# Designed miniproteins, single chains, continued (2), part 97

Each design is a single chain, and the fold is of that chain. pLDDT is the mean over its residues in the fold that is shown.

## One batch from the design tools (miniprotein)

Design m7572
Fold by ESMFold2-Fast:
Structure m7572 (fold): chain A 98 residues (1-98)
Amino acid sequence: AAPTLAEVQRLIDEAMRATDPDEQLKLLRRAVEALEKAIESTDPSDKEAVDALYGAAERLRALVDYLEAQGITVPDEIRERLDRIEAKVREMRAALEA
């Protein structure tokens, strides 16, 4: 099945409940991957869907900040992917609000 925003949220929730740093990073990577796929399959003219992507991107950033606050080093590759997600979602949202 194509990744949904519900899948992204499930992975974030699992990462926050996990106690093993390796499992937390694995779940974070899967959540980033799921959101990337959700962005690719989203109609950029669907304001509700784009707003939902924006919310999911904010929750992923909060998860990264949470893990780093716990002393976990988030790989640069994951941070770069999240930066690209945030840029793309901001671009999509700005186009709808223009």
Scores: mean pLDDT 85

Design m7573
Fold by ESMFold2-Fast:
Structure m7573 (fold): chain A 62 residues (1-62)
Amino acid sequence: GELLIRVAMHEMGLSEEQLETIKRVVEENPDLSLEEQARIVSEKTGLSVETAKGAIEAIKKS
């Protein structure tokens, strides 16, 4: 789990702070769609919505 998340984070150029924010948004907003979660992540981290969506999907698969 965690090792795969760290590899994905490095390949996507994500910081530890951005990864923690993504995990929190997903945990606190489980009833929101992937698109809505990605928008919140984008606003909090400065990532594009597309990058945020990919990161959320990677975390959910881990």
Scores: mean pLDDT 76

Design m7574
Fold by ESMFold2-Fast:
Structure m7574 (fold): chain A 77 residues (1-77)
Amino acid sequence: KDELLKKAAELEQQGYEALGAGDAEAAVEKFVEAGELYAKAGDFEKARRAYLEAADAAEALGDLERAEELRKKAEEV
């Protein structure tokens, strides 16, 4: 559990770093991976946050379908 939470937090941080660097594609990947690990650890609040951050990054890329799928995933956890 703690190992999953630590890895998820590291991935979330990498997502923010990717956004700061202008790499929205990398940000989507990192936030999705963080959300999956938070969900596995049972931290559904952080999982929802990570999926919403991924959805915002996907929308910035113009990938509206992926953004809507990620928002739905956030609502389902």
Scores: mean pLDDT 86

Design m7575
Fold by ESMFold2-Fast:
Structure m7575 (fold): chain A 58 residues (1-58)
Amino acid sequence: MAEEGRRLIEEGKELARQGRLEEADRLGTYGVILLQEAGHEEEAVALGKELGELMRAS
């Protein structure tokens, strides 16, 4: 479900900004998997990279 994948990654980004890195990684990983399963592989890679950069910056 692409919409749910995007929502989970956005929630993960907010958690990462709050310094809740374990929760951010968990939600973001599920969101990326959902996007990949929905056939949105390029989007999953791009959003996953954005989340990873936020987590590293936090």
Scores: mean pLDDT 81

Design m7576
Fold by ESMFold2-Fast:
Structure m7576 (fold): chain A 73 residues (1-73)
Amino acid sequence: MEELKEKLKEIEEELPEVKKFVKENPELREKVIESLRKTLEQLEKLKKEYPELEEEIEKLKKKIEELIEELEK
């Protein structure tokens, strides 16, 4: 469980770098958006398996959804 919490925190901390990476590598934008959408699907399944992590997962999902919205422009 603790390893999973650490991984969620690491993903959240990497999101600003992902945004910067896409701005510098626009040819990879679609691939990055696809990966982020797959991560959202995995987080939804994870939330059902680990309800004690629901708050942390929902917070991360919201940040990823906001990032996808910004990248799709």
Scores: mean pLDDT 81

Design m7577
Fold by ESMFold2-Fast:
Structure m7577 (fold): chain A 55 residues (1-55)
Amino acid sequence: GAHDAADRAGARAVLAALEGRVSPEEAARQNYEAVLKAGGSEEDARRAAEAALKA
């Protein structure tokens, strides 16, 4: 996948979940969408969503 764009999108979603702005489930969905918008693959989006759920 696109490392720079996907990593930034993933980091933002995880940070938002840790700060309590969104639920882990919502963070996972936002992370998935953000990775796809950044040009990442479906696999990258799935991994980013799983990372948000674990945060």
Scores: mean pLDDT 70

Design m7578
Fold by ESMFold2-Fast:
Structure m7578 (fold): chain A 104 residues (1-104)
Amino acid sequence: MTFEEILERLTKAKEEGIEIGKNKDLEKLKEIRDKYLEYQAEVSALSSSFFQALANTEPTPEALAQLLWENKSSLTPEQLEAALKLAEYRVKLTAAVEELKKLK
């Protein structure tokens, strides 16, 4: 997986989150939250220190892509995919919530 592939996946996640928030799709928002919690538990079980670093990183595609790329050599392919999924759902949830806030 290249840095560009990680960044593209996270950028698409942000765009999807924005659309969900604009459409007020509360069922899709709940699905994203449930998936976020599932991947949060998975990543936390694999590495509590890496999970903490991921949780403390700004929920932007650029910041999370940089963190995942810098830690790529320390993660198995399965751990990297789980961390990337957690980052995607975090970006989606953040973007959707920020769009909902703009409406009130």
Scores: mean pLDDT 82

Design m7579
Fold by ESMFold2-Fast:
Structure m7579 (fold): chain A 63 residues (1-63)
Amino acid sequence: SHMEQVKQALDDFVKSKSWEDQVKQTQKLADLLAPDSVRARQQARRDGLPSLGTPGGSDTKSK
C-alpha cells in the first residue's frame, strides 16, 4: 500500500542518525507524497536535458 511506503520512509527518517541519511529520506518522502502530475514532472526533469531553445520537460511541441 502507498501509505505503508510513506510510513516506512517516515520511520527511516526519524531513525536516521546522519545528515546524509536524513536528506535521502526527505527526498524519498517528497517523491512519495507528490501527486501524479508532480511526479511525472520530476521524472522528466531528471531524464531530459533541455534543447538549445526548448524549455524542456520531456514534451516535444505538438508532434
Scores: mean pLDDT 63

Design m7580
Fold by ESMFold2-Fast:
Structure m7580 (fold): chain A 87 residues (1-87)
Amino acid sequence: MREVHEEFEAKEADKELAIGAAVVAILRARGDLERAEATARDPSAAPEAEVEVEEEEVSPEIVKVTVTVRDRATGDIGVVEMYAKKR
Protein backbone atom coordinates (compact mmCIF):
# COMPACT_ATOMS: atom_id res chain seq x y z
CA MET A 1 0.00 0.00 0.00
CA ARG A 2 2.67 2.54 0.98
CA GLU A 3 4.90 1.67 -2.00
CA VAL A 4 1.97 1.69 -4.45
CA HIS A 5 0.95 5.11 -3.12
CA GLU A 6 4.46 6.53 -3.62
CA GLU A 7 4.83 5.04 -7.11
CA PHE A 8 1.65 6.72 -8.35
CA GLU A 9 3.51 10.02 -7.85
CA ALA A 10 5.87 9.12 -10.73
CA LYS A 11 3.34 9.35 -13.62
CA GLU A 12 5.10 7.74 -16.62
CA ALA A 13 6.27 4.59 -14.80
CA ASP A 14 3.83 4.57 -11.89
CA LYS A 15 1.51 1.79 -13.07
CA GLU A 16 4.32 -0.67 -13.83
CA LEU A 17 6.04 0.12 -10.52
CA ALA A 18 2.74 -0.12 -8.60
CA ILE A 19 2.11 -3.56 -10.09
CA GLY A 20 5.62 -4.64 -9.10
CA ALA A 21 5.14 -3.35 -5.56
CA ALA A 22 1.82 -5.20 -5.23
CA VAL A 23 3.37 -8.47 -6.41
CA VAL A 24 6.28 -8.01 -3.99
CA ALA A 25 3.82 -7.37 -1.14
CA ILE A 26 1.89 -10.57 -1.94
CA LEU A 27 5.06 -12.68 -2.12
CA ARG A 28 6.33 -11.21 1.16
CA ALA A 29 2.99 -11.96 2.83
CA ARG A 30 3.37 -15.58 1.71
CA GLY A 31 6.94 -15.71 3.07
CA ASP A 32 8.48 -16.02 -0.38
CA LEU A 33 11.12 -13.33 0.14
CA GLU A 34 13.48 -14.58 -2.59
CA ARG A 35 10.88 -14.25 -5.33
CA ALA A 36 9.65 -10.98 -3.84
CA GLU A 37 13.15 -9.53 -4.22
CA ALA A 38 13.51 -10.85 -7.78
CA THR A 39 10.10 -9.42 -8.78
CA ALA A 40 10.95 -6.02 -7.25
CA ARG A 41 14.06 -5.79 -9.43
CA ASP A 42 12.51 -7.12 -12.65
CA PRO A 43 8.90 -8.32 -12.84
CA SER A 44 9.66 -10.17 -16.08
CA ALA A 45 12.26 -12.26 -14.23
CA ALA A 46 9.73 -13.61 -11.74
CA PRO A 47 9.73 -17.41 -12.12
CA GLU A 48 6.44 -18.88 -13.31
CA ALA A 49 4.20 -16.24 -11.78
CA GLU A 50 1.06 -15.11 -13.58
CA VAL A 51 -0.09 -11.60 -12.66
CA GLU A 52 -3.49 -10.02 -13.32
CA VAL A 53 -4.14 -6.37 -12.45
CA GLU A 54 -7.43 -4.47 -12.48
CA GLU A 55 -7.76 -0.74 -11.78
CA GLU A 56 -10.92 1.12 -10.78
CA GLU A 57 -11.08 4.86 -10.09
CA VAL A 58 -13.20 5.53 -6.98
CA SER A 59 -12.37 9.25 -7.07
CA PRO A 60 -10.05 11.53 -9.07
CA GLU A 61 -7.41 11.10 -6.35
CA ILE A 62 -7.93 7.43 -5.43
CA VAL A 63 -7.60 4.29 -7.52
CA LYS A 64 -8.58 0.82 -6.34
CA VAL A 65 -6.03 -1.72 -7.55
CA THR A 66 -6.72 -5.45 -7.49
CA VAL A 67 -3.71 -7.69 -8.07
CA THR A 68 -4.00 -11.45 -8.49
CA VAL A 69 -0.84 -13.54 -8.55
CA ARG A 70 -0.82 -17.21 -9.45
CA ASP A 71 2.42 -19.07 -8.84
CA ARG A 72 2.66 -22.05 -11.19
CA ALA A 73 5.75 -23.41 -9.41
CA THR A 74 4.01 -23.81 -6.02
CA GLY A 75 0.33 -23.63 -7.06
CA ASP A 76 -0.24 -20.67 -4.71
CA ILE A 77 -2.74 -17.94 -5.50
CA GLY A 78 -2.62 -14.53 -3.86
CA VAL A 79 -5.10 -11.69 -4.22
CA VAL A 80 -4.61 -8.20 -2.87
CA GLU A 81 -6.90 -5.20 -3.05
CA MET A 82 -5.53 -1.78 -2.22
CA TYR A 83 -6.39 1.87 -2.53
CA ALA A 84 -3.63 3.98 -4.03
CA LYS A 85 -3.36 7.73 -4.47
CA LYS A 86 -3.46 8.76 -8.12
CA ARG A 87 -1.30 11.67 -9.18
Scores: mean pLDDT 57

Design m7581
Fold by ESMFold2-Fast:
Structure m7581 (fold): chain A 62 residues (1-62)
Amino acid sequence: TIEEIVPAVLKTEKSVLSAIEAYNAGDKEAAAVALEEVLSSYGFALPAENVEKLKALVEELK
């Protein structure tokens, strides 16, 4: 639904930025866990291109 997509997208964007900050700080484990949880919970609200990029990041971090 639209109401479900809008808050999920906003929340997911913030979580992605936080995960990237953890990655840049060298905390790869925390970044991978955060991104996996975002994909599991909010992947349906993301563009397919963004989902694939996040999956690639998770795979790289592990």
Scores: mean pLDDT 65

Design m7582
Fold by ESMFold2-Fast:
Structure m7582 (fold): chain A 73 residues (1-73)
Amino acid sequence: EKYKEAAELFRKAAEALRQGNVDEAISYLKKAAELVPEAKNAVDLAIQYANDGDYETAARVAELAARILEKKA
């Protein structure tokens, strides 16, 4: 299920962001957008917050996207 896989990637991205592993988080976010292109806005927003150094807000954006996708799965 593409929605379930993308949700898992968003959750892994949130964990990586909280650990300060920004490059790993961005990799997970990009893979999520490839699986579910409709999630691109959430991916772009999370990357923007991460680049601004706001890793907690970036992680929250990723977690919210995961919850939305989990409801679709």
Scores: mean pLDDT 85

Design m7583
Fold by ESMFold2-Fast:
Structure m7583 (fold): chain A 67 residues (1-67)
Amino acid sequence: MKKVLIVVDKDEERAKEVAKELKEKYGFDEVIILIDASSEEALELARKLMEEKGYEVYLFDADAYLK
């Protein structure tokens, strides 16, 4: 099963740093970075990857997390 991380942020540089750190720490096979995406858009992509491709998908909203 392919393990995919989706990182959502409004800051591209921060998103890339977070994506790299989480990929190295948790061993994701693929990382997708979404800049200025809505929560609904990110969830729709996650659902599509899980339902159509059978991937194990994790979503991390860096903008919401770093309050």
Scores: mean pLDDT 79

Design m7584
Fold by ESMFold2-Fast:
Structure m7584 (fold): chain A 80 residues (1-80)
Amino acid sequence: GAEELAEKVRELMQEAARAGASPEVINLLGKALQAAEDGNFKEAAEYLRKAAEVMRQEGHEDIAQRADELAKEAESLAKS
């Protein structure tokens, strides 16, 4: 549920940092994590999608795709 999403966002943030993603990406993922921890799943999804867009511009396609999948999960939680 909510705790699982926050854990996955935290893992994604660590993976992005290891891959050399920009400070902008790390900041956006941090905002997504905070929103997820606060139960603001719609906001978490919006930050995850913004992070994915920036990551694609930087050539991190695989990580961006994972961010989009987590955004879909957050959108599902917002509906519940």
Scores: mean pLDDT 87

Design m7585
Fold by ESMFold2-Fast:
Structure m7585 (fold): chain A 97 residues (1-97)
Amino acid sequence: SSELRRRLASLLAAAGVLAAALSFSEANPDWPGMASPEELEKQIHEVIEEAIETLSQLDPEAAERVRRLYEELVARGAPLSEVVRAVARAVDAALAE
């Protein structure tokens, strides 16, 4: 439980860092060594999927709620920074129960 909670916190922190990197990449497309927006978007989605899978091992019902929220935000074209913040808040709320 505590190990899974620590891993989940680390994944959400990584998603936040990647979202910040995406904003920088979009503003600085010619910056040497910067990953493309497309590569960063892919990494953000992969980290969110891992976070939902990790949450499912702690609370399967909460994981389904977070996955539904994530899918709804992606379907309506929400900015990835908004998606990451919403997912992180939903996970924090689930773990506070």
Scores: mean pLDDT 85

Design m7586
Fold by ESMFold2-Fast:
Structure m7586 (fold): chain A 73 residues (1-73)
Amino acid sequence: MELTKKILELKKKIKEALEKGKLEEAREYVKKLEELVEEEKKRYEEMDEEEREKAEREATKLIQEEVKKELEE
């Protein structure tokens, strides 16, 4: 859940840095995003199907809330 929220924040920061032409900042955020994605993959490999489904539902809710905030505000 926390990882999914951080991933979305990093994606927004990457997009903003690219729009502002700050390539070095964008690269730093990309590295952080890659590290978080790899950590998330390892955690999901250890989870049972029920735990994965619960985590996916909570992650989906966080994603939907952040997307709505970005689109509406």
Scores: mean pLDDT 72

Design m7587
Fold by ESMFold2-Fast:
Structure m7587 (fold): chain A 75 residues (1-75)
Amino acid sequence: MEEERRELWEEIRRAIEEIVRASAAGASEDELNRLSLPLIRATKKLVETLKSQEELDAFAAEIQALAEEVRARLA
């Protein structure tokens, strides 16, 4: 279970990095939408593996941390 969640988090990170790079390179809306599909799928799968409020809270905190990290790099 821990390994499965680690793999999903790695997919989420890779998808975010790919979207950021493509956006910086001037990718079209269609391309960005295509790149967003793996992110949406990985996020949904990760949420489906969560079994408690504690895990949901931890997930929310990690997503917030990733968003702040990405924003800090781009700002």
Scores: mean pLDDT 75

Design m7588
Fold by ESMFold2-Fast:
Structure m7588 (fold): chain A 76 residues (1-76)
Amino acid sequence: SVEAAIVDSTATADELAAQGNYDEAGKVYEALGDTLLRAGDYRGAARAYYKAADYYEKGGNLEKAERLRKRAEELE
């Protein structure tokens, strides 16, 4: 379910971020955003992409962060 995907992704990303694995945390939220987009949850996808962008930025992946923020803005 969408609810299970959100819960699992949040828990996984939080654990990865706590370990300093920001790039992997970003990938988790990016995958969640893609899942929500395919399910037609555009607001949920936008929120997931913003969180992915934040983590990618913390991990030094500025190009991915900017790309995902632009995608999120287009879904609002």
Scores: mean pLDDT 86

Design m7589
Fold by ESMFold2-Fast:
Structure m7589 (fold): chain A 101 residues (1-101)
Amino acid sequence: MEEEKKRKEEGKKLFEEGAKLYGQGKYEEAAELFEKAAELLKEDKEETARAYEMAGEALAKAGKYEEAVKYYEKAAELYEELGDYKRAERAREKAEEIKKE
């Protein structure tokens, strides 16, 4: 759909801006952009999984561990649906690591 393609473009731009903020140490702001990107990208499982993974990383860096775990688990579930078991396992390991520390 035309409107869906525009939402996907917007989501990708928000993801890129979130990655830039993450690189600047603005983790809470980066997490907000990754969360918004995931909402816009929700019809694309691969892009949504990457956005959830990055939201989890940013939230963990911001000290929001409970929220970080939830996003890593969401990313892992989508990676499994995509057959990407390596990225799914890595995301679950990140969630478990936070729970242990």
Scores: mean pLDDT 85

Design m7590
Fold by ESMFold2-Fast:
Structure m7590 (fold): chain A 55 residues (1-55)
Amino acid sequence: SREERANRLSELTIELAKEKYEELKKKLGVDPSDEEFQEILNESNREAYEEVLRE
């Protein structure tokens, strides 16, 4: 259903964003900026959307 897909998209976006945030943090040696965090969220949402469509 649309509701199930929306919930899946949100959950997957959060999981991917956490993963990317930690990876970037390790590369930078400092916490990512707000701008870098927004890029991570946008990228994670895009990837999550593609994954949900493949299901």
Scores: mean pLDDT 83

Design m7591
Fold by ESMFold2-Fast:
Structure m7591 (fold): chain A 69 residues (1-69)
Amino acid sequence: SSMEKVQKAVAKLGEGIRLLNRAREGDRSALPEARKKAEEAIKLGEGHSERVTRSGRRLLEDVERLERA
């Protein structure tokens, strides 16, 4: 159901945010998994929750920005 997809997307957002924070603290090896979690959250959120999809895109932008640094 849409609600189950949103719930899974929220969980992946939380995981991605934790991984991004690890990368910001110096563990850049966390970046590929953070990107994957952001992309999975976007895929699950699209068509089901604009808020979750927007949060996933913002997380992906933050990951890509740090990858370039």
Scores: mean pLDDT 88

Design m7592
Fold by ESMFold2-Fast:
Structure m7592 (fold): chain A 55 residues (1-55)
Amino acid sequence: SVREKLEKELKEQFKKNGVNMSEEEAEKEIKELVDYLLSTHKEEDIEKALEEIEK
């Protein structure tokens, strides 16, 4: 699902950017951010953006 892809990408970005927080705290913040993004953007737009930033 788009939610799962977005959570995975954000978790990877948090790790790459050297965010100093616990895994539990990072997971919580990622879920909140995903909920925010899905409430403000169409799922289709998020999918397209994820395709552009995938490795």
Scores: mean pLDDT 74

Design m7593
Fold by ESMFold2-Fast:
Structure m7593 (fold): chain A 55 residues (1-55)
Amino acid sequence: SAHSLEVAREVGRKLREIGDALNAGLNLIAEGIRNGDEELIERGREGIRLGKPPE
């Protein structure tokens, strides 16, 4: 079995997913701050908290 390689691949995939969620959330927070849009700030924070792209 390729156990070490499989673990490394899964870790890499999860890190990419986390990075994508963080980037999306941070972009919404930045835009919300720039425009004084509290809903965008909260949506960005929630996306980061859940590790999911914002809706």
Scores: mean pLDDT 80

Design m7594
Fold by ESMFold2-Fast:
Structure m7594 (fold): chain A 68 residues (1-68)
Amino acid sequence: GLDDAVALVSKALKEGAKTIKITLSDGTVLEVDGKDVAKATGAVIRLIGEQPERVEVTIDGETYVYEA
């Protein structure tokens, strides 16, 4: 559910993910550099408001995926 998607994005931001990819229910893809905190915050707000279908993050060479 949404809580799992939010938890994955929170893990990514806390652990310094290089990229965060969020796919929204309308097919929009948001790709954010983990170093751009303002852009990452905006992506999280859209994730909460617009129901994600998929979240993909890469942390230390491992890829973590949420799918609805």
Scores: mean pLDDT 72

Design m7595
Fold by ESMFold2-Fast:
Structure m7595 (fold): chain A 70 residues (1-70)
Amino acid sequence: MFEELTERAARLAREAVETYLAGGPDAEARAAELDQEALRLLEELKERASEEQFRAAVEAAVRAAREAAA
């Protein structure tokens, strides 16, 4: 179950960066919406999952965002 939330958060984090880099008036707003959704999923993991699972989810999301920015 938490693996699905982890994957979804990482995907949204990646899509947020990709959307932001597309660069336009709407890009920042769309990126913010995607980033907020990713943060919402990470907050759910923080409350419901173990510390280890939460840490893994944050690491996956950061990695996905970093790779998208490269």
Scores: mean pLDDT 82

Design m7596
Fold by ESMFold2-Fast:
Structure m7596 (fold): chain A 82 residues (1-82)
Amino acid sequence: MMDDPIARAVYELGDLVGAARLRFPDEGTRLRDLFNKAMRAIAAKDYETAIEHLRELRRLLAELGLSTEPVDRLIELLEEEL
């Protein structure tokens, strides 16, 4: 159905956030909280709020030297739903 590409992008981002939390335990809580806020907004189909939280998550991932590709893909998919 319509949610298949978003569900896959969510899974890929969740996997990256999980791995990042193991490498950066000090920032892990913030990464988790931003990811969870974005997931709640996606579940509510509040894509504008989801994109806002994902942009903050992207900033933190970039500051940690991690790939922003999974979060950029998810933002692009959500912007197409607006």
Scores: mean pLDDT 82

Design m7597
Fold by ESMFold2-Fast:
Structure m7597 (fold): chain A 60 residues (1-60)
Amino acid sequence: GDAEKAAEAAGAGDGKAAGEYARRAVEQGHSPRYVDGAAAAGATGNKELAARLAKRAEES
C-alpha cells in the first residue's frame, strides 16, 4: 500500500516520492503517526521497523 511505498521511497533517498505516498496514505484515512514513523524508519535504514509501522498504518 501507499504507507509501504512511502517507507521504501524514503529508504531509497527519494524524499519527493516518499512525501507523495505518505500524503496519499493519510488521505486514505491511515494514521499519520504510523505513516510518518514508517517513512522515518525507512530513511534511517531500519527496514524491519519501517515495514511494521507501514503495516500498522495500512491496518488503521
Scores: mean pLDDT 81

Design m7598
Fold by ESMFold2-Fast:
Structure m7598 (fold): chain A 100 residues (1-100)
Amino acid sequence: SPALVGEARRLEGILEMAKRIFEEKGHQEAVELLDRVIDRVRELVKNNATPEQILAAGDEIARELERLAEKSPDPEIQEFLRTLAREVRAHLERVAELKA
């Protein structure tokens, strides 16, 4: 579906932009996590994942981002990671709806 691919591409764009910001700030652990997240989103689309699989992946990814946020001593990085967790959940919920 063009709508599903478009929604997944929007999330990928957000994650790639976030990765560049973390690279510029020297936060290598966040960069490595975002690389894994981008690959996971791509695999969900490529493997034609079910709505249930997409939602479960969204929750797992958001939890990983939230865990890294709690570990970070930088309040700006904490808030950015928490915002990304919310964005991942919201976008993958939309992808799951378009898949249903």
Scores: mean pLDDT 87

Design m7599
Fold by ESMFold2-Fast:
Structure m7599 (fold): chain A 69 residues (1-69)
Amino acid sequence: YSLEEIAEEIVTNTGLPLSTARKIAEIVLSHPLDTPVEEIAEEVVKETGLPFQTALKAARLAVILRKLG
């Protein structure tokens, strides 16, 4: 999965704007594959201001797609 494909899937599953979804995908892809999803979600909160639960859902999805692609 490309960054754009991950971002589009985040939009579909969360309803977040594409620009926000791209930023989340970039953050996920910048971390090592073994980084805990909770740690990635905390960075998403810091960078986007999203609620932790929303950030965690988006980060979890992006991590799964990254591992599948």
Scores: mean pLDDT 84

Design m7600
Fold by ESMFold2-Fast:
Structure m7600 (fold): chain A 75 residues (1-75)
Amino acid sequence: MALEKLYEEGKEEGYRMAKELGPEKARELLEREEAELEALLAANADEPAVAGNRPFIDAYLEGKREGIREAEEEL
């Protein structure tokens, strides 16, 4: 399933970032990415194609958060 795949990809990326940069720095970068993306999505809220991609973007970002959390728990 596409949402599961994006969540898993995000989780792998978040885990990798936390292992390479540390969980605090990885979380800081993710928060900045989320804020930039929210601004972009808000500016294009009237576009159906943008709205239709929101669940995929959310799944990926949720995956990244979980990956960072898992790496932090292992440290």
Scores: mean pLDDT 77

Design m7601
Fold by ESMFold2-Fast:
Structure m7601 (fold): chain A 68 residues (1-68)
Amino acid sequence: SRLHDLLERLIGLLAEALAAGDDATAARLQALLREMVAIIHDPSLSEEEKLARIERLLAEAEALVAAA
């Protein structure tokens, strides 16, 4: 599923930050991962709304890694 693919991409970024010893970036990526999990489990959101929010969080994660 697309939600699963986006989640796996964020987990990959977190794994890379942890492997690099970038604890500050890893902590911020962990916070974004927790937000994604909360969105996935939110019964008030449509699948379309979940996808849009998760795409924004992934873009934020990618920007954090690019700035590191």
Scores: mean pLDDT 86

Design m7602
Fold by ESMFold2-Fast:
Structure m7602 (fold): chain A 63 residues (1-63)
Amino acid sequence: GREEAARAGRELAEQGAGGRLAAAVASGVNIKHGVRMSAAEVGEAAGADLEDARAGIRDGEKL
């Protein structure tokens, strides 16, 4: 919803520096293991703040 989107956007911006690095690392690990569930698990642990990024990755998938 609107509140969830605002919260995710704000936390994503706050973790911008860490989020970008975490996404790159998760992608690298996913390539090594051959499963994208590793990136999804990391995103799940980060919760809603990385949920928006995970959705984007699922659509594009290529970093």
Scores: mean pLDDT 50

Design m7603
Fold by ESMFold2-Fast:
Structure m7603 (fold): chain A 55 residues (1-55)
Amino acid sequence: MKARHEAMVLAMQTLAENGRWTEEDIRKIAEETGLSVEEARKIARQVYEQMLATQ
């Protein structure tokens, strides 16, 4: 679960700084955390949905 937590934090930071994530950002999150690109993409989508829900 540490890897998923790190991916979530990185996705939140990327979205907060850039307003979106790119395929390169998702790939970098996967590389940094050891997750697959598909798993990192799912986490990024979940983070985006949560941030929208709070606004």
Scores: mean pLDDT 76

Design m7604
Fold by ESMFold2-Fast:
Structure m7604 (fold): chain A 75 residues (1-75)
Amino acid sequence: MGKEAFEAGNYEEAKKIYEEEIKKDPENAEAWTNLGRVYLKLGDYEKAIEYAEKALKIDPENEEAKKVLEEAKAK
């Protein structure tokens, strides 16, 4: 699963899994948030911001998406 790949440091595998989750359910704010977190770990702060904003558009109260957005903007 994407979370296990991410926790293991397999960010490219986590990215693929979360991209597949978004393809199946584009309204899944958690999957968008997790993809943003993957890009944050990969050093792509612009994409991390983009995907965290996507998650917040779907779920404005998503605290994890807010954290990803703030952390990416601080870089």
Scores: mean pLDDT 82

Design m7605
Fold by ESMFold2-Fast:
Structure m7605 (fold): chain A 57 residues (1-57)
Amino acid sequence: SLTPEEKLAFAQELARKVRELIAAGKSEDEINEVVKEGLKKMGVPDPERFIVLKPRK
């Protein structure tokens, strides 16, 4: 399990990766998949609650 400090560092790293994917023109679906995987690694049981990108489709 990750400590609160490690979770914060991981969240910042994940946000950085998301920004890189956006800059690279990756699809919302691909970006959301990366976010979901990152949040699951942090022990978040419902990753959708914390997804930065929620396409209204």
Scores: mean pLDDT 68

Design m7606
Fold by ESMFold2-Fast:
Structure m7606 (fold): chain A 70 residues (1-70)
Amino acid sequence: APPRVFELKTLGEAGNAAAYAKAFPDDPSDRGVLGRYALEAIEKIRQDPEKAEEYLKEGNKKAVEDLRAR
């Protein structure tokens, strides 16, 4: 199946994915991978909130590349 990626819809969606990754840091599933990249994106958004959409898209792209490499 093609890699599933988080939707660039809201910071809340990214926050939920990041919270999952904090609870399950070693989860090798798609959800765990997406959550870890979402956490990275949120930290970047905290430093530069005007680039929120760009950082979420970057995190999504990294997650897709990671999942495709499996």
Scores: mean pLDDT 72

Design m7607
Fold by ESMFold2-Fast:
Structure m7607 (fold): chain A 79 residues (1-79)
Amino acid sequence: PSQEEIDREVLEALAIITLSILKKYSKNPELQKLLDEAIDAVARGDYETAIKLLEQALKVASDEEKPLIERAIELVRQT
């Protein structure tokens, strides 16, 4: 694989790991559903849908959860 492909896969993996950890420790079922859908979108390479779902997640997330979602959005935007 090219370096560009490896870099993309690393960014995808970091985004998925970040969102999976947040989903595991969140107690908000609405947020958990949005994060699950966003993880699936990233895994499929559907970055536009993933970003839209994560922007929706920001609207229902607590102030403590928002920085992790924002980080995931940045990781997906770099793919």
Scores: mean pLDDT 85

Design m7608
Fold by ESMFold2-Fast:
Structure m7608 (fold): chain A 97 residues (1-97)
Amino acid sequence: SEEELERIYKESYEQAKKWLEDLAKKFGPRNAIAIGLTAANLLYVASEFAPEEERKRLLAQAVGLYDAVADLARKYGFTEEAEWAEEQAKKLREKLK
């Protein structure tokens, strides 16, 4: 359902924010952004091979993670990475309808 996908998105976004801030503290913001983008890309790739219902769940998770990466990238001045992550989130939202 739309409500379930919104919940998955919100949970993914909040968990990713905490995870990425921890990574940034330990390994620096550049490395945290790179790891976050890699993880979001992996969720997107996995969604392309998943059955329809699982695909939508993975896409919602990927959107949450891209948004969290964009937020972190904006915070630390990585404008190009932020814009790219924002564009990926927008594109994947369109696939969710």
Scores: mean pLDDT 90

Design m7609
Fold by ESMFold2-Fast:
Structure m7609 (fold): chain A 84 residues (1-84)
Amino acid sequence: MDPKFERDLQDAVARAQQAARAVRDDPVAGEAIRLAGSAAGYAQQAIELGRQGDLKTAEEYGRLALEYTDRALQLADAALAARA
């Protein structure tokens, strides 16, 4: 598997989890945390499948991980903006 792809997925998911945790006291935090958790699950599956040589399924799960990461970050950013 491409080490850069694995690293990029892990970094994106970590960022989403940190952002969701930062807004944990906000009403939207539960959804942001849930989405970040789903992103982590998809990223783990993508990495494992890629290591097994299933590159096509790894790419699909990686795409899902990034989509869930983006949604979690959007909700966290919206929660922080609402405080300003």
Scores: mean pLDDT 80

